# Designed miniproteins, single chains, continued (2), part 19

Each design is a single chain, and the fold is of that chain. pLDDT is the mean over its residues in the fold that is shown.

## One batch from the design tools (miniprotein)

Design m4628
Fold by ESMFold2-Fast:
Structure m4628 (fold): chain A 100 residues (1-100)
Amino acid sequence: MEEKLTEEEKQVIISAVAKPLGEYFLEEAKKAGKEEVLKEAEELIAIGDSTEEVRAEAIAILERKGFSAEDIALFRAIIDKETSQARIDELAAEVEAARA
């Protein structure tokens, strides 16, 4: 339906997801003892923007670009800090199944 994301659209999506994704990787790296990944997770947290406006715009971009309902649900779970890892894994599996 839609073409590729522009660089500006990518930056909005990255800003919306970077902090919650960085927080997720930080906790997983602590559990696994991976100090290298800890630094990368902290850098993601530093560039993230968790405002409602950035999150709403990121979702609107994904909808405009024709991302599936499953993709959008997974993205929302990540950015809204909504769910346990098990639910994020479940949504990711639904995305893979929809593409297969």
Scores: mean pLDDT 68

Design m4629
Fold by ESMFold2-Fast:
Structure m4629 (fold): chain A 111 residues (1-111)
Amino acid sequence: MGEEAAREAEEWVREGGRAAGGRGAAVAAGGAGSGASEEGEKAGPKTSMEAGSGGVNGATSGVSGGEEGVELAARGAERGVLSAAEAGGEKGEEAARAGAEGAREGAREAA
C-alpha cells in the first residue's frame, strides 16, 4: 500500500529533474561563469517570475529553469506524501526523500 504512490513520485522526479536540469544547466553554464548563477539566485525570486514569461537574461532564465526543476521534483514528492499519507504515511517519507534527491541532482546540473 502506497508503494505505487512512491514509485510514481520517483518517476516524476526523474523525468522532471532530468528535463529541467539539462535545460537549466545549459543556460546557467552558458551564462558566463559562476557569478551569473550566484547573482541570479539572489535576484531569482522576483526576476525569475518575470523572466519566465519574458526571458530577458540568460542567467535569469537559467535560474528559472533550475528552480522549476527543483519545484517540479518537490511537487512530485509532496504528491507522493499525500497519497502515502492516505495509505499509511510510510512511503510518503520515501517519496519525499526521492523528490529531494532528484531536486538536488537537477539543481546540481543547473548550477
Scores: mean pLDDT 43

Design m4630
Fold by ESMFold2-Fast:
Formats: structure tokens, sequence, C-alpha cells
Structure m4630 (fold): chain A 62 residues (1-62)
């Protein structure tokens, strides 16, 4: 969802386009929906106290 992409982009300090690509790749790798992938990445970033590194969240989700 657009709102999830916006939140992920803000938390990670990246563009919405980059956030969308990360969500698409994670959803494909894990066989889950894009909404679920976005929620997972957002949750991981929040758990790590506002880290801006989407790469860390991707590694944790893999």
Amino acid sequence: SQSLIEELARLAGISQETARKHVEELAKIRGISQDEAAKELIARLREYGGTQDVGVARVLAA
C-alpha cells in the first residue's frame, strides 16, 4: 500500500521508489504479499531504534 511505502521510506531515509523496490524484492523472495513485506521491514526498522539502513532490515527478513 502507498501509505506503507511512505512510512518505510521515511523511516529508512530513502525515496519511495527505492522503498517500493525493496518491498517488491522481499515479497518475491519470501513468497508473501507486498503489504506483508512492507510491514515486516517497518517493524524491523522500528525494533532497531530508528536505524536508516534498509539493508539491515532486508537481511533480518531473509
Scores: mean pLDDT 71

Design m4631
Fold by ESMFold2-Fast:
Structure m4631 (fold): chain A 79 residues (1-79)
Amino acid sequence: AAEGERTLALVRAHGERDLQERVANLPKMEELRKKHEELAKIYRELSKYDPEAGVLADEHEKLAEQLKAEIDSTRAALA
């Protein structure tokens, strides 16, 4: 067989395994996203009394957005 046939088979095998690993991590990513969203909400409320809490709220909001994007891209790969 040509080298290209072997390369395509390896690409498919690695892609399927990567997808399975990402799918296996979905529950953990969802929990972490929810945790960051909740912390962002708490720190945002606290920022009315402490400006440093506003920075922490921004940080947790960004982390939640990044996790949501990764979750959404993983789910899209399943569709």
Scores: mean pLDDT 81

Design m4632
Fold by ESMFold2-Fast:
Structure m4632 (fold): chain A 106 residues (1-106)
Amino acid sequence: MRKEAEAAREAARVLARTATETAKLGSEDIEKAKRVAEEGLRRAAALDPASRDRLLADRDGVVKSLENAEKGFKQSESIGASYLSGAVIQLVGSSVDLYIRARQLE
């Protein structure tokens, strides 16, 4: 359905922006980064309800990576940055998957 393709594409754009903002917030404000990531995934799920279950699973992975980043930064900058990068990569992956879905729906 054309409307589903447009919804999935908009959800993909939301998550791409969410990934960028999460990366920018970085180590400076991990709590704000977590809120941005959760809100982005919630908005994407609302835009494309067919992807909701997948996005909720992705959320759990992203949140876990950000929690690991918070703990990692207490050990070393490199460990914290590695987990933060993992969370951003997961958000980008979710965005790409939604974009692929939108293209398949045309």
Scores: mean pLDDT 85

Design m4633
Fold by ESMFold2-Fast:
Structure m4633 (fold): chain A 90 residues (1-90)
Amino acid sequence: SAEERQQVLKEFVEEVKKAFDEYVANSDEKEIPSKTFIDMVREVAEKIAEKYPEMKPLLDRIIESLSKMPEKVPVELIRDWLDITLELAS
């Protein structure tokens, strides 16, 4: 259902934000390599897809979209994207 998909998307974004916040808290970096962030998203997406195989096509599209990012991305931009996405999923 749409409600179930929204709940899974929220779980996905919450886990990405948790991993991202842990990385940022330990790095004092103003920018993150997009590859580092994409790898983090991919690891979370793989775990979510194991629980919810029906979400795999959407998760794969998210990863494909992120692969279009420049080589380095400001930490604040990623934080803003994650916060907005969580608000939309609420």
Scores: mean pLDDT 85

Design m4634
Fold by ESMFold2-Fast:
Structure m4634 (fold): chain A 77 residues (1-77)
Amino acid sequence: MSEEEIKRVENLLKVAGYSDKLIKTAIELLKKGEINVEQLWNALYLLKSGVAKNPEELTKLAGIDKEAAKKIYENFK
């Protein structure tokens, strides 16, 4: 993923009002290739809508690794 694309995602998360901890976690996961941008937006939508209520549901519904799901979930609250 390009640095410009990562910076764009970071700015969008800031505008959307997500916490600095969530933004940092999301960017680290994107840089490591543990999630992609589509998976990130899907995960955040699932949490915001209340469809995913725990990391296990987030893993299944967003198609992301359990450890990545746990990090996103813990920093979303």
Scores: mean pLDDT 83

Design m4635
Fold by ESMFold2-Fast:
Order: C-alpha cells, then sequence, then structure tokens
Structure m4635 (fold): chain A 81 residues (1-81)
C-alpha cells in the first residue's frame, strides 16, 4: 500500500481533478456528449478520492477537505445538467 502521506496527496489531487472536470462540464453544457463525458470523469475522480480516504484511513482533516471539494464538484455537475 501507499504511504499515508502519498495517499492523502493522491486523494486531494483526485478531489481537485473532480472539480476541474465538473467546471469543464459547465463550460461544455451546450455539447451534451462532451458535458456527460466530463461529468462522468468528475464522478470517477470523486469515487477514487473517497476510496483512497477509506482504504488508508485518512485523517478527519483530509476527509473534510475531500468532502468540501466533493460538494463543490456536485454543485457544478448539477449546474451543467
Amino acid sequence: MLPKEEAEKLALEDAEAAVENAEKAVENKDNPRKMASLSTAAEIHLISARYLADTHNLSEEVRKKIEELEEKARKLIKEAE
């Protein structure tokens, strides 16, 4: 398994990537196929971030940051719809 510090970094990077893909989905809402693809990518990144947090028993501080980024990504995905 990854060291906990590396797992924290990867989980936060995945959560941030989810926000980036969700923002791109909003930018592409006039292209339903591209929007759907970007929204799906955002959801996959959120699943990855959550999986890393759960499997490596990441700290409550890191989990809270992931949760905040997840909430932001979810709001953006909803805006793109």
Scores: mean pLDDT 84

Design m4636
Fold by ESMFold2-Fast:
Structure m4636 (fold): chain A 70 residues (1-70)
Amino acid sequence: MEEAEKLLKEAEEVYEKLKPHLTDDQRKQFDENLKQWKELAEKASEEELPEVIKRLQAMINGLKYLLEKL
């Protein structure tokens, strides 16, 4: 749980840095994606949690990559 919470916090921090560089449609899409990830992390069983963590890490890496390209 702590790992998923840490990753969600990191994702929110990266998103806030990207937010001024995004269109209104892109911001809406990212807001929806973050909401879905929070719900997935909250509902994940112990067996599902490692896969959720892996996917969260991949998403964060993608967001960081986009930030570096700006």
Scores: mean pLDDT 77

Design m4637
Fold by ESMFold2-Fast:
Structure m4637 (fold): chain A 114 residues (1-114)
Amino acid sequence: SRAEVLRRLMRELFEKIREARKAAPTAPDVKALRKYAEELLERAKREDGLSDEDIKKIRDTAFLAWVFGFSEEDWEKILAQPSAEEMLKTAKEIVKRKWNEILDRAFERRLARL
């Protein structure tokens, strides 16, 4: 099914993000990860018939997971969604929650310098 294809693709992208971060937490190989992700997305478009809109939403979801360091709990919430649109919507909701955590950490770092 389309939902199973989307879940498999998103899970594989999340696993590669986790592996890249685990292998080099301070300087992950972003170029290699991007190349892998684009090859995987192009394959899904050609072989699984995913639309350009779905591919864009999956790419955007993976980008947010990368930038904001989504947990396995965050991934499972995204993977439970029935469509690429709902996956991206869920990812944006996770980002809003994490934004406060990022602001709190930035403020703590600033206070430590005063």
Scores: mean pLDDT 80

Design m4638
Fold by ESMFold2-Fast:
Structure m4638 (fold): chain A 93 residues (1-93)
Amino acid sequence: EEERERRIERARELVRRAAKEEDNKKALELAAEAAELLEEEITEEQRKRAEEALKEYLENNELSEEEKELLLKALLGVDTVLDLEKRRAEAEK
């Protein structure tokens, strides 16, 4: 329980830092690290949404396999943190 709460709080901080980061690559790396911390919290639905967003981006942008992996993880990290925040807010009503 305490380890889970620490991982969630650290992931939230990483996503906040990513939002303020001027370097796009560093911002993606911070968000991707949040996804790694939240691996157990990521649902199949969130994974599907991230894959769809990546496919849409690739229609007009060419990325290396490493860049695709980084962007996918970053999308998962942001979406998962936002979902956890929403669920926490609902539980406090």
Scores: mean pLDDT 81

Design m4639
Fold by ESMFold2-Fast:
Structure m4639 (fold): chain A 67 residues (1-67)
Amino acid sequence: MKEDIEKLREAVEAARNGDMARAMQIVAALLRNKSSVPAETIGKIVDAMELGRFEEAEEIIKKLEES
């Protein structure tokens, strides 16, 4: 849903600002609530955030919106 995509963007922004704890809390909440976004896709976004590849994470989120 739109709210889940907005939460993923919030997580990427938190990680970009150095708040990885906040980013992971948002991700954990999405996984716990069985969001409309597949867990595999959330995992790819998390991997990109942890590697500092924020542009890659943002591109994955953009593709989710276009689907």
Scores: mean pLDDT 79

Design m4640
Fold by ESMFold2-Fast:
Structure m4640 (fold): chain A 65 residues (1-65)
Amino acid sequence: SSFDRILERLRKQPKGDEIALALARMVYAIAKLENDREGQIRALRVIIELDPSDEIARAELEKLE
């Protein structure tokens, strides 16, 4: 929920969606390093919401679910 609140606040700023996408990708990378499956799923869902054309993120999410 704190991650979701940060993303919502960022999306209200100029280039907020671009910054939010970069943050989501960083959180995904950290979750992968920590072997946090649920963290990876949450971050990938945000990436796909912000960039629906990201076929790699969609494929990675399918592997985790």
Scores: mean pLDDT 81

Design m4641
Fold by ESMFold2-Fast:
Structure m4641 (fold): chain A 103 residues (1-103)
Amino acid sequence: MDEIIKLAQKLIDLLQEISKSFSPEAQEELQRIIKGIQTLVEQGKLTLEKLAGAAIRAADLALELNKRDALKRLIELLKEIKKHLSPESQEILDRQIEVLEKS
């Protein structure tokens, strides 16, 4: 299995699972993120950087709504995605993860 497709599926599955604890408005935002990932997969345009960006958007939403368990699970997936990035992209993602963990 292509590693990026496997990571994309993990993120989609996680977003679907955590959405059950979110408000209807936040569920709609998570569904937009899911659809965005699916569209990029279908078009062959998904990159690890775009996947990390989608996970960061979901993590920011979880943080704003004080969904601490969802945030923790998203941070763990971001750390998994990070292992597959270039050193420059890893440094950028590490800074974003640190902001999320300190909040």
Scores: mean pLDDT 87

Design m4642
Fold by ESMFold2-Fast:
Structure m4642 (fold): chain A 88 residues (1-88)
Amino acid sequence: MEEVRRLLEEVIRLLEEAKKKATNPKAQDYLDTAIAAVRRALEEGRLLTPEQVEQLKRLFDEAKKYMDEETQKLIDEAVRLLEEIARL
């Protein structure tokens, strides 16, 4: 539980950084949706389901279409952490 909370907080931090670097409003909208979903899971103290992780990956794929390579790396790190959570 403590490990899941720590990883979810790190995911939120990475997504907030990606949002700061994103200049395209479409990327920001997708990231806002993803951040809200991760925050809800953190606030409820629940594990993300595989379906929720898949939904987040779809939002990230859409957001990445409007981002440079450096910003995309922040999203890729967030995905890596979400996959770590799915393995716990």
Scores: mean pLDDT 81

Design m4643
Fold by ESMFold2-Fast:
Structure m4643 (fold): chain A 61 residues (1-61)
Amino acid sequence: MRNENLQKIRDYYIANNEVDKFNEILDKIREKAYELSTKEKMDFLEAMDIAAEEELEKLEK
């Protein structure tokens, strides 16, 4: 999947050996993306990008 925001989050946590933190964030991103994709019939990749952007913003403030 090509999602730059999610990839940045994933690479950051994986590179720092913080898989647990990444899994927590990934679960939040997937839950939101699934909701957006299902309810709004939005492309899943688009929904993942939106959800990942919000989580990345929270991570970086």
Scores: mean pLDDT 74

Design m4644
Fold by ESMFold2-Fast:
Structure m4644 (fold): chain A 57 residues (1-57)
Amino acid sequence: MTEEDVQLVIRQLNVPEKFHDQIRAAPSKEEAVKIAQKLLVEDGVQNLKEAVERVTK
């Protein structure tokens, strides 16, 4: 996968900097998209759980 493909995936999906190395490690652009989607969903779920915990305090 080229650096241009990595930057395209990051830009199109608004991938946070903390996940950029995981996108670069992907063997293909298609796998990079799948990894990015999985990471964004997991990050979103974790942020929601933390928000619920804060409201309960």
Scores: mean pLDDT 77

Design m4645
Fold by ESMFold2-Fast:
Structure m4645 (fold): chain A 89 residues (1-89)
Amino acid sequence: GQREQIIQQALAQLAQLRADVNNAKTDQQYYDVGQKLDQLVTQLGQQLPDHQQTILDIATTSARDNPDLKSMNLAIIDKLTAYLQSLLE
């Protein structure tokens, strides 16, 4: 259904962002990934309103617990990926 398509598209975007983090070498590149990730989090919250609070909590707690941009980006990507996979079936 539409929800499954939204989740699958988001998972594909998260996989690409994870590859971008692996290829990043500068603080600016990690920041750019963070900006794209923030946009994805915002869009997902709007598209999946029943899950908005959990999605926002993943982003907020990952930022709190990970003071550097690389670790923050990886924590958000990995936790959000796991959460979205849990919503499939």
Scores: mean pLDDT 88

Design m4646
Fold by ESMFold2-Fast:
Order: structure tokens, then C-alpha cells, then sequence
Structure m4646 (fold): chain A 80 residues (1-80)
């Protein structure tokens, strides 16, 4: 199967793609994607030793969380 590094890179790409296309998803679809990707991210992070990939995963997750919050009418979370 794919290495943990390949899984991390695929997960980052999937989260970024969902955020870029967030307007094509319902609130329920965004929430379901967030829940699934959070579980997959936790599994990858437990095995991942690369701090740069860890930072990229967390940044991508934060952007996805912001998209979910925006869809729910919540104020944007400050991500810098």
C-alpha cells in the first residue's frame, strides 16, 4: 500500500481540493468530509515523523475547518 508520506501528501491534496471547491458541497457534505479527514489525519500523524508534512497537514485541516465554519454561518477562524 502507499507509504505514510504518500498518505500524508494525498490527504493534504484532498483537503486543499475540498476547500478550493467548497461552494460545490452542502453543509452536511463538508461536515462529513471534515469528520472523515480528521480521523485519517490522526492515523497518519501517529506514524509521521516529518515536521514539515505535519505542519502542512494541520494547516490544510485548519483551512477545511474554516470552510465548515463558514458554511455554518460562523465567523472565520484566524489562520496565519
Amino acid sequence: GPSVTQRAQALIAEMQDIVANRDTYSREQLAAAHDRLLRELDAVMAQLSDPELQEQLLAALAALQAAVNEANGEPPVEIR
Scores: mean pLDDT 82

Design m4647
Fold by ESMFold2-Fast:
Structure m4647 (fold): chain A 82 residues (1-82)
Amino acid sequence: ELEKKAKELESKADEYFKQGVEAMKNRDYEKAAQYFEKASTYYEEAAKIYRELGDVEKANLYEARASFYREMAERAKARIEA
């Protein structure tokens, strides 16, 4: 069940990432930041589950992805103030 939950969180993160990319293409930086933050949060939740399962490689991978998407959100926010 935990592994299934992690995969569902991954799917949600992927969907929010796609929405963030589309928002960036439309220069809707406020929505892009929100979507990238949501994607980051779901990857962080998935990483916690993999950590509990002892899957260190997947936990590290999704923690890295979460950090990357948080960085993308900050970059989008910077464009709002420009």
Scores: mean pLDDT 85

Design m4648
Fold by ESMFold2-Fast:
Structure m4648 (fold): chain A 70 residues (1-70)
Amino acid sequence: MEVEVADQEQVTLNGRPVTVTVFRQDDGGYLARVYDAETGELLAEATSKRPEDAKRRAIEEAERRLREEE
C-alpha cells in the first residue's frame, strides 16, 4: 500500500528546529510525524482524517515532549 507525502514544513518548537511531515494514507486518513532536525529523532506522531488536524496534534505532542526534555 502506498503512502504519499501530503505536506512538509520546518518549524521551531521550544527553541528547537523540527521537520513536520504529513503523509496521506491508503485509507484516506493522514499521519503526521515530527522529527528533530538536528538528530533525526522521532518526537511525535498523530493521525487524523484531516491533514491539518494530524499536523497540529503531532506538533502539540512534540512541543510538550521537548518542554519535558529541557
Scores: mean pLDDT 77

Design m4649
Fold by ESMFold2-Fast:
Structure m4649 (fold): chain A 66 residues (1-66)
Amino acid sequence: MLKVTIHFELPLDVDISPVEALVARHGGRIVSKKVNEKEGKIEYTAVVPEDAVPELRAEVARLGGR
C-alpha cells in the first residue's frame, strides 16, 4: 500500500485525539510534532495511506487547522 507524508497544523488548544484515531485507523502514524508558540499552532507530520488523505484533510479542517 502506497504511503505518503502529509503536513498539517492545528491550533494549540485543539484536542488532536480525533486526528490520531483517524491516522491509526488507516494504519498510519504521526511522525513529528513541532510547537509554534508565536503563531499559536502545532505543526504535525504524519505518514498515512494515500487513500486516507482526503478524510485526514477534512478532519483537520473541521478542527480549524490546515
Scores: mean pLDDT 82

Design m4650
Fold by ESMFold2-Fast:
Structure m4650 (fold): chain A 85 residues (1-85)
Amino acid sequence: MTWASYTRVWRHPDGSTLAVTSSRYEVDGKWYEDSHVTRRNLTRPYPLSSWTLVDEREDHDGTDESKELLEKSRKRVEQMVLQEL
């Protein structure tokens, strides 16, 4: 099984957090994407410039193929953040 996952976590000064994860993996020759946004204590919209990046995680199985999946997951997270903020 080949896989990669990428996560960014932002924090707002009001205590709100925004976490965006995109994971890609292969099972039995088929490719899957699992991407999600987790918001905590977000009571109103804020522009991206008001958020601070507090965590960034990249993980993969160590294969060259998984490194390409990691780049796709990274781009997906960037697209999802722009849609959420």
Scores: mean pLDDT 76

Design m4651
Fold by ESMFold2-Fast:
Structure m4651 (fold): chain A 92 residues (1-92)
Amino acid sequence: SSARQKELEEELKAGRASLKVPEYAYENAEKEGLVDHVLEAMKEIGEEVYKTKGDEDAKKAAEAAKEKKLKEAAEYLQKTGEKLLKELEEKL
C-alpha cells in the first residue's frame, strides 16, 4: 500500500469511529471486499488532488471532492454495518 492509501485508510477509520460503526461490521465489510473498493476510490481522488499542484482553484475543488467522498465512505460503512448486524441477528 502507498503512503497515501494508509493516510486515507486512517481518515476512513476516524470517520467510521465518528459514526460509531461497530468493529465487527467493519471486519465483515472488509471480508466482502467492500472496504477495499471504497479505499481504492478514495485513493483515486487523492491522486487527482495531487495532480492539481500549481492550480489553486482546481486544488480547492479537488480537496472539497475528497472531503465529500470521505464522508460518503463513512456513511456507506455505517449503513453496511447496520445491515450486516441485522443479518447476523436473523441467523442467531
Scores: mean pLDDT 61

Design m4652
Fold by ESMFold2-Fast:
Structure m4652 (fold): chain A 63 residues (1-63)
Amino acid sequence: MSREEIVAAVQALLREDPTASHREIAERLGVSQSTVSAAVREIQERARRLAEELGSDAPPLEV
């Protein structure tokens, strides 16, 4: 599994279940909590950069 696949899966799960914990996401994907945390951080970085460039268009994740 690539990191990009995990990032996409985490993002999809957060879209469906925004209240899901990192542990729950890790359990569903069968990966470590550390891996989920890294994916969430990458998603936050992308959201931050997009917000800086375009302004507020989409609801960003809480930093």
Scores: mean pLDDT 73

Design m4653
Fold by ESMFold2-Fast:
Structure m4653 (fold): chain A 89 residues (1-89)
Amino acid sequence: MLTPEQLREIEDEVRDSLEKQGINVVNVRVTKLGDDRALVSVLSTDPGEKLEEGVRKALESIPRLEILNITVLPSGDNTVVVAEVRVLP
């Protein structure tokens, strides 16, 4: 079962990785979808392609995290990337 602490750890690791990649992070939110699944939402002022690549690299750097889906959405002058992930045992 995903704990609030595990969700916060994923959020912090994603934010740190994106900032190290030079991405301007406006917001990162991690939402529990089930016992082993979470939704990672990132809002940035950077272009969609750069943000999608950055989020993919960030998630791939986290051990035992499986990427199920990544969606890129325009959000006015900003970009949102939403990734569905599974946390492996």
Scores: mean pLDDT 85

Design m4654
Fold by ESMFold2-Fast:
Structure m4654 (fold): chain A 85 residues (1-85)
Amino acid sequence: SLQELLQEELQRKLEELRRLEEKRRAELTPHQRRIQQLLNDAVEAGDRELLNRMIALIIRGIGDDKSDETLAKEIERLVKEHKEK
């Protein structure tokens, strides 16, 4: 049936997306993994203000062609400053 064909295609696309995500994760540097961990921590904490500030800093840093090490350090400083008030 059409429903069975759509279900099969959806499952194949979902598996492909999972494989792409795993590949991206495996290609991350230690600094990029650190940034991802800090972002995940902000999401789990529900800290929308911190998350928005981190995302803005990452977008700007990528635009400025900053190294992943520099970005990780700047994000860690941002998180520290946010927690210290």
Scores: mean pLDDT 77

Design m4655
Fold by ESMFold2-Fast:
Structure m4655 (fold): chain A 67 residues (1-67)
Amino acid sequence: DEERERALEEVKELLEKVAKYIKEKNPEAEVTIELIDDEVLVLTVKTPDRTLTETLDVEDYLRALRE
């Protein structure tokens, strides 16, 4: 489905930009992006003081775009 493929590309680009931003602000941070079953994107940021994990569902992103 073209709509889903476009959404996946946009979400990946958005997470890549967010990862770069976090890395620039926190040089010691380890930033990883994982795509699970082409439906869920997981952003993990590890610093010496804390670990942050954010999850973005592609279906939720598509729903947001429809509004």
Scores: mean pLDDT 73

Design m4656
Fold by ESMFold2-Fast:
Structure m4656 (fold): chain A 76 residues (1-76)
Amino acid sequence: SVEELKQKLESKLQEMIEEFKDDPEVVDKLKQMHNEALDILRRSKDPIQGEIFAQMLFIAGEGEAIVAENQKKKEE
């Protein structure tokens, strides 16, 4: 259901925020990706399509957060 998917996205967001809590830029990016996923769910009337797009956006967000963290560590 859309409600279960929203709960999954919220749980994943909280998990990632906890991991990157000391980096406000990464946290802001994760919140932006979450908002985009919610917008896709709101716009799509097909729950399956909405779920696929939401999962893809979260995977992309995880990749961006990891790249940003690694780049920061290389510059220190």
Scores: mean pLDDT 67

Design m4657
Fold by ESMFold2-Fast:
Structure m4657 (fold): chain A 116 residues (1-116)
Amino acid sequence: GIEQLRQNILEAARNKDVEALEQYLDQLVQEMLAQGVPDSQILQELLRLYVEILDIKGIKYAPLTEEDKEYLRSRGIDPEGLDSSARLVADTYEEHGLAATVERLKEGLAALVGLS
């Protein structure tokens, strides 16, 4: 289920297992799509995972501006607990769609997890 995949992703991040991280992210997105979860909620979950992985790595995230928070809410994304990268992700989704945005998030998460 979704919660187990979420826990598997966070464990892969703790273990610096980039390959397992990418496989579990793909499985999470496919499971959410199969359950009819809206794109905005899929992006919200991936952005929340990004913030949790920043915390695992001990990296301080930058807060969203009030303009960014309002923009995210207008796109069906809850900005609570998200970092400044959420605006770029929402903009990428509007220009390129879900699949391209997920691939860019996977690349960013893989790079973040691979950090020393």
Scores: mean pLDDT 86

Design m4658
Fold by ESMFold2-Fast:
Structure m4658 (fold): chain A 107 residues (1-107)
Amino acid sequence: SSAIQQLADDLLTDAQFFLDVAKEVAAANPSNSRLQELTAQLAALLEQMKAETDPKKILELAKKAVELGKEMIKNLPSSTPIKKQIELQMATLALGGSAVLLENRLK
């Protein structure tokens, strides 16, 4: 349905925003191997989400992206600007919220 498609598109938008902020934080911390690893995993998940047409599979990938987001927040260096910390937290919450909405629509 068009409603399911809109929710899937919202997940892709939220995941892209998260990845963009994650890339900025990773670039500012080039020696932090864990941030590089998590950012690469997020980029791979987003590519899989973009290629996927099954909303149930998009949802599973989005749930994995939420868990990576939580892990990235835990691994943020203390030098990370407060604005970037807030942006990552908000993006993780937005992605999680959109995933719940899609899950409810799928039953």
Scores: mean pLDDT 85

Design m4659
Fold by ESMFold2-Fast:
Structure m4659 (fold): chain A 100 residues (1-100)
Amino acid sequence: SKALERVEEAEKKIEEIKNSDLSTEEAIKEMEKVMDQLEAGLVILHYRGEISPETFEKIREIIIETYEKVEELYKKGASKEEIADVYLEGLEKIRKVLEE
């Protein structure tokens, strides 16, 4: 599905950022851009009827939970790797919802 392709692209980009020489601050900014692009793409697919309202609501809940966890880690001075792993966990949850 187009939704799964967008999630896979986001996962690859987050992995690249995780393994990059970017500072934690720069890495977080780039990961936020990846997640913003993913959310925008999923909104368009939902508007087109390619994602059900129930599935889309579950995805939104996962995104919100993921951002809350990232914000808490950032406040604690977590590494870019720890923050990337939280985003990757969120993306895996989104993938599983889309495969239902």
Scores: mean pLDDT 88

Design m4660
Fold by ESMFold2-Fast:
Structure m4660 (fold): chain A 61 residues (1-61)
Amino acid sequence: SAARALAALERARPAVLADPRLTPEQARDLLLAQLRMIRAILKLEGEDASLAEEAIARLEA
């Protein structure tokens, strides 16, 4: 499910941010792209997207 994908992405976030193949900006942009996709799927399914929106807000701050 999209909710399980969100939880998995949040667990993977520290590893993505620490990936030496990515700049900090590239890592953030990759995470934001994945989170926005998950948010869109949750909304299309009529599911609560609040956790995805909170995760996006934290990365944009």
Scores: mean pLDDT 84

Design m4661
Fold by ESMFold2-Fast:
Structure m4661 (fold): chain A 67 residues (1-67)
Amino acid sequence: SKREKALEAGKKVAEKAAEKDKELALKAFQYSIDGDDAGGVRAILALSEKSKEIAAEAATAAARALK
């Protein structure tokens, strides 16, 4: 499905985040795709600044896969 393709594209980018932040970066863009703004904000607040950049890049990759 397009959602699975988007998740795989985002996951590849999120894997570049710091080890402890990888799961939170993945969750941040998943919340964005699923429309859970509150979950997304909470996940983002837990990330380092560099991992926030990676989460944004992952969200962009996922959005392109959905295009």
Scores: mean pLDDT 68

Design m4662
Fold by ESMFold2-Fast:
Structure m4662 (fold): chain A 75 residues (1-75)
Amino acid sequence: MEDFIKKMKITAKNLKELAQKYRDLAEKRGDEELVQIAKEIIDVANKIEKSTDYDEILELMKEARELVKKFNELK
């Protein structure tokens, strides 16, 4: 369990770094919808980093995956 939470925090940090790059790209394109999705990914990543609940982390990871998919479909 401890190893899982540690891995998820590393994943969240990587996701946040990726989402920041996504936001920069979207801002350069003037795409307000993509900027908003990138901000939502950053917010979810921050929630994963602060969570200590396994079920909450799984739900947040699912939400992050759907947001990343949505960003990639719209870009």
Scores: mean pLDDT 81

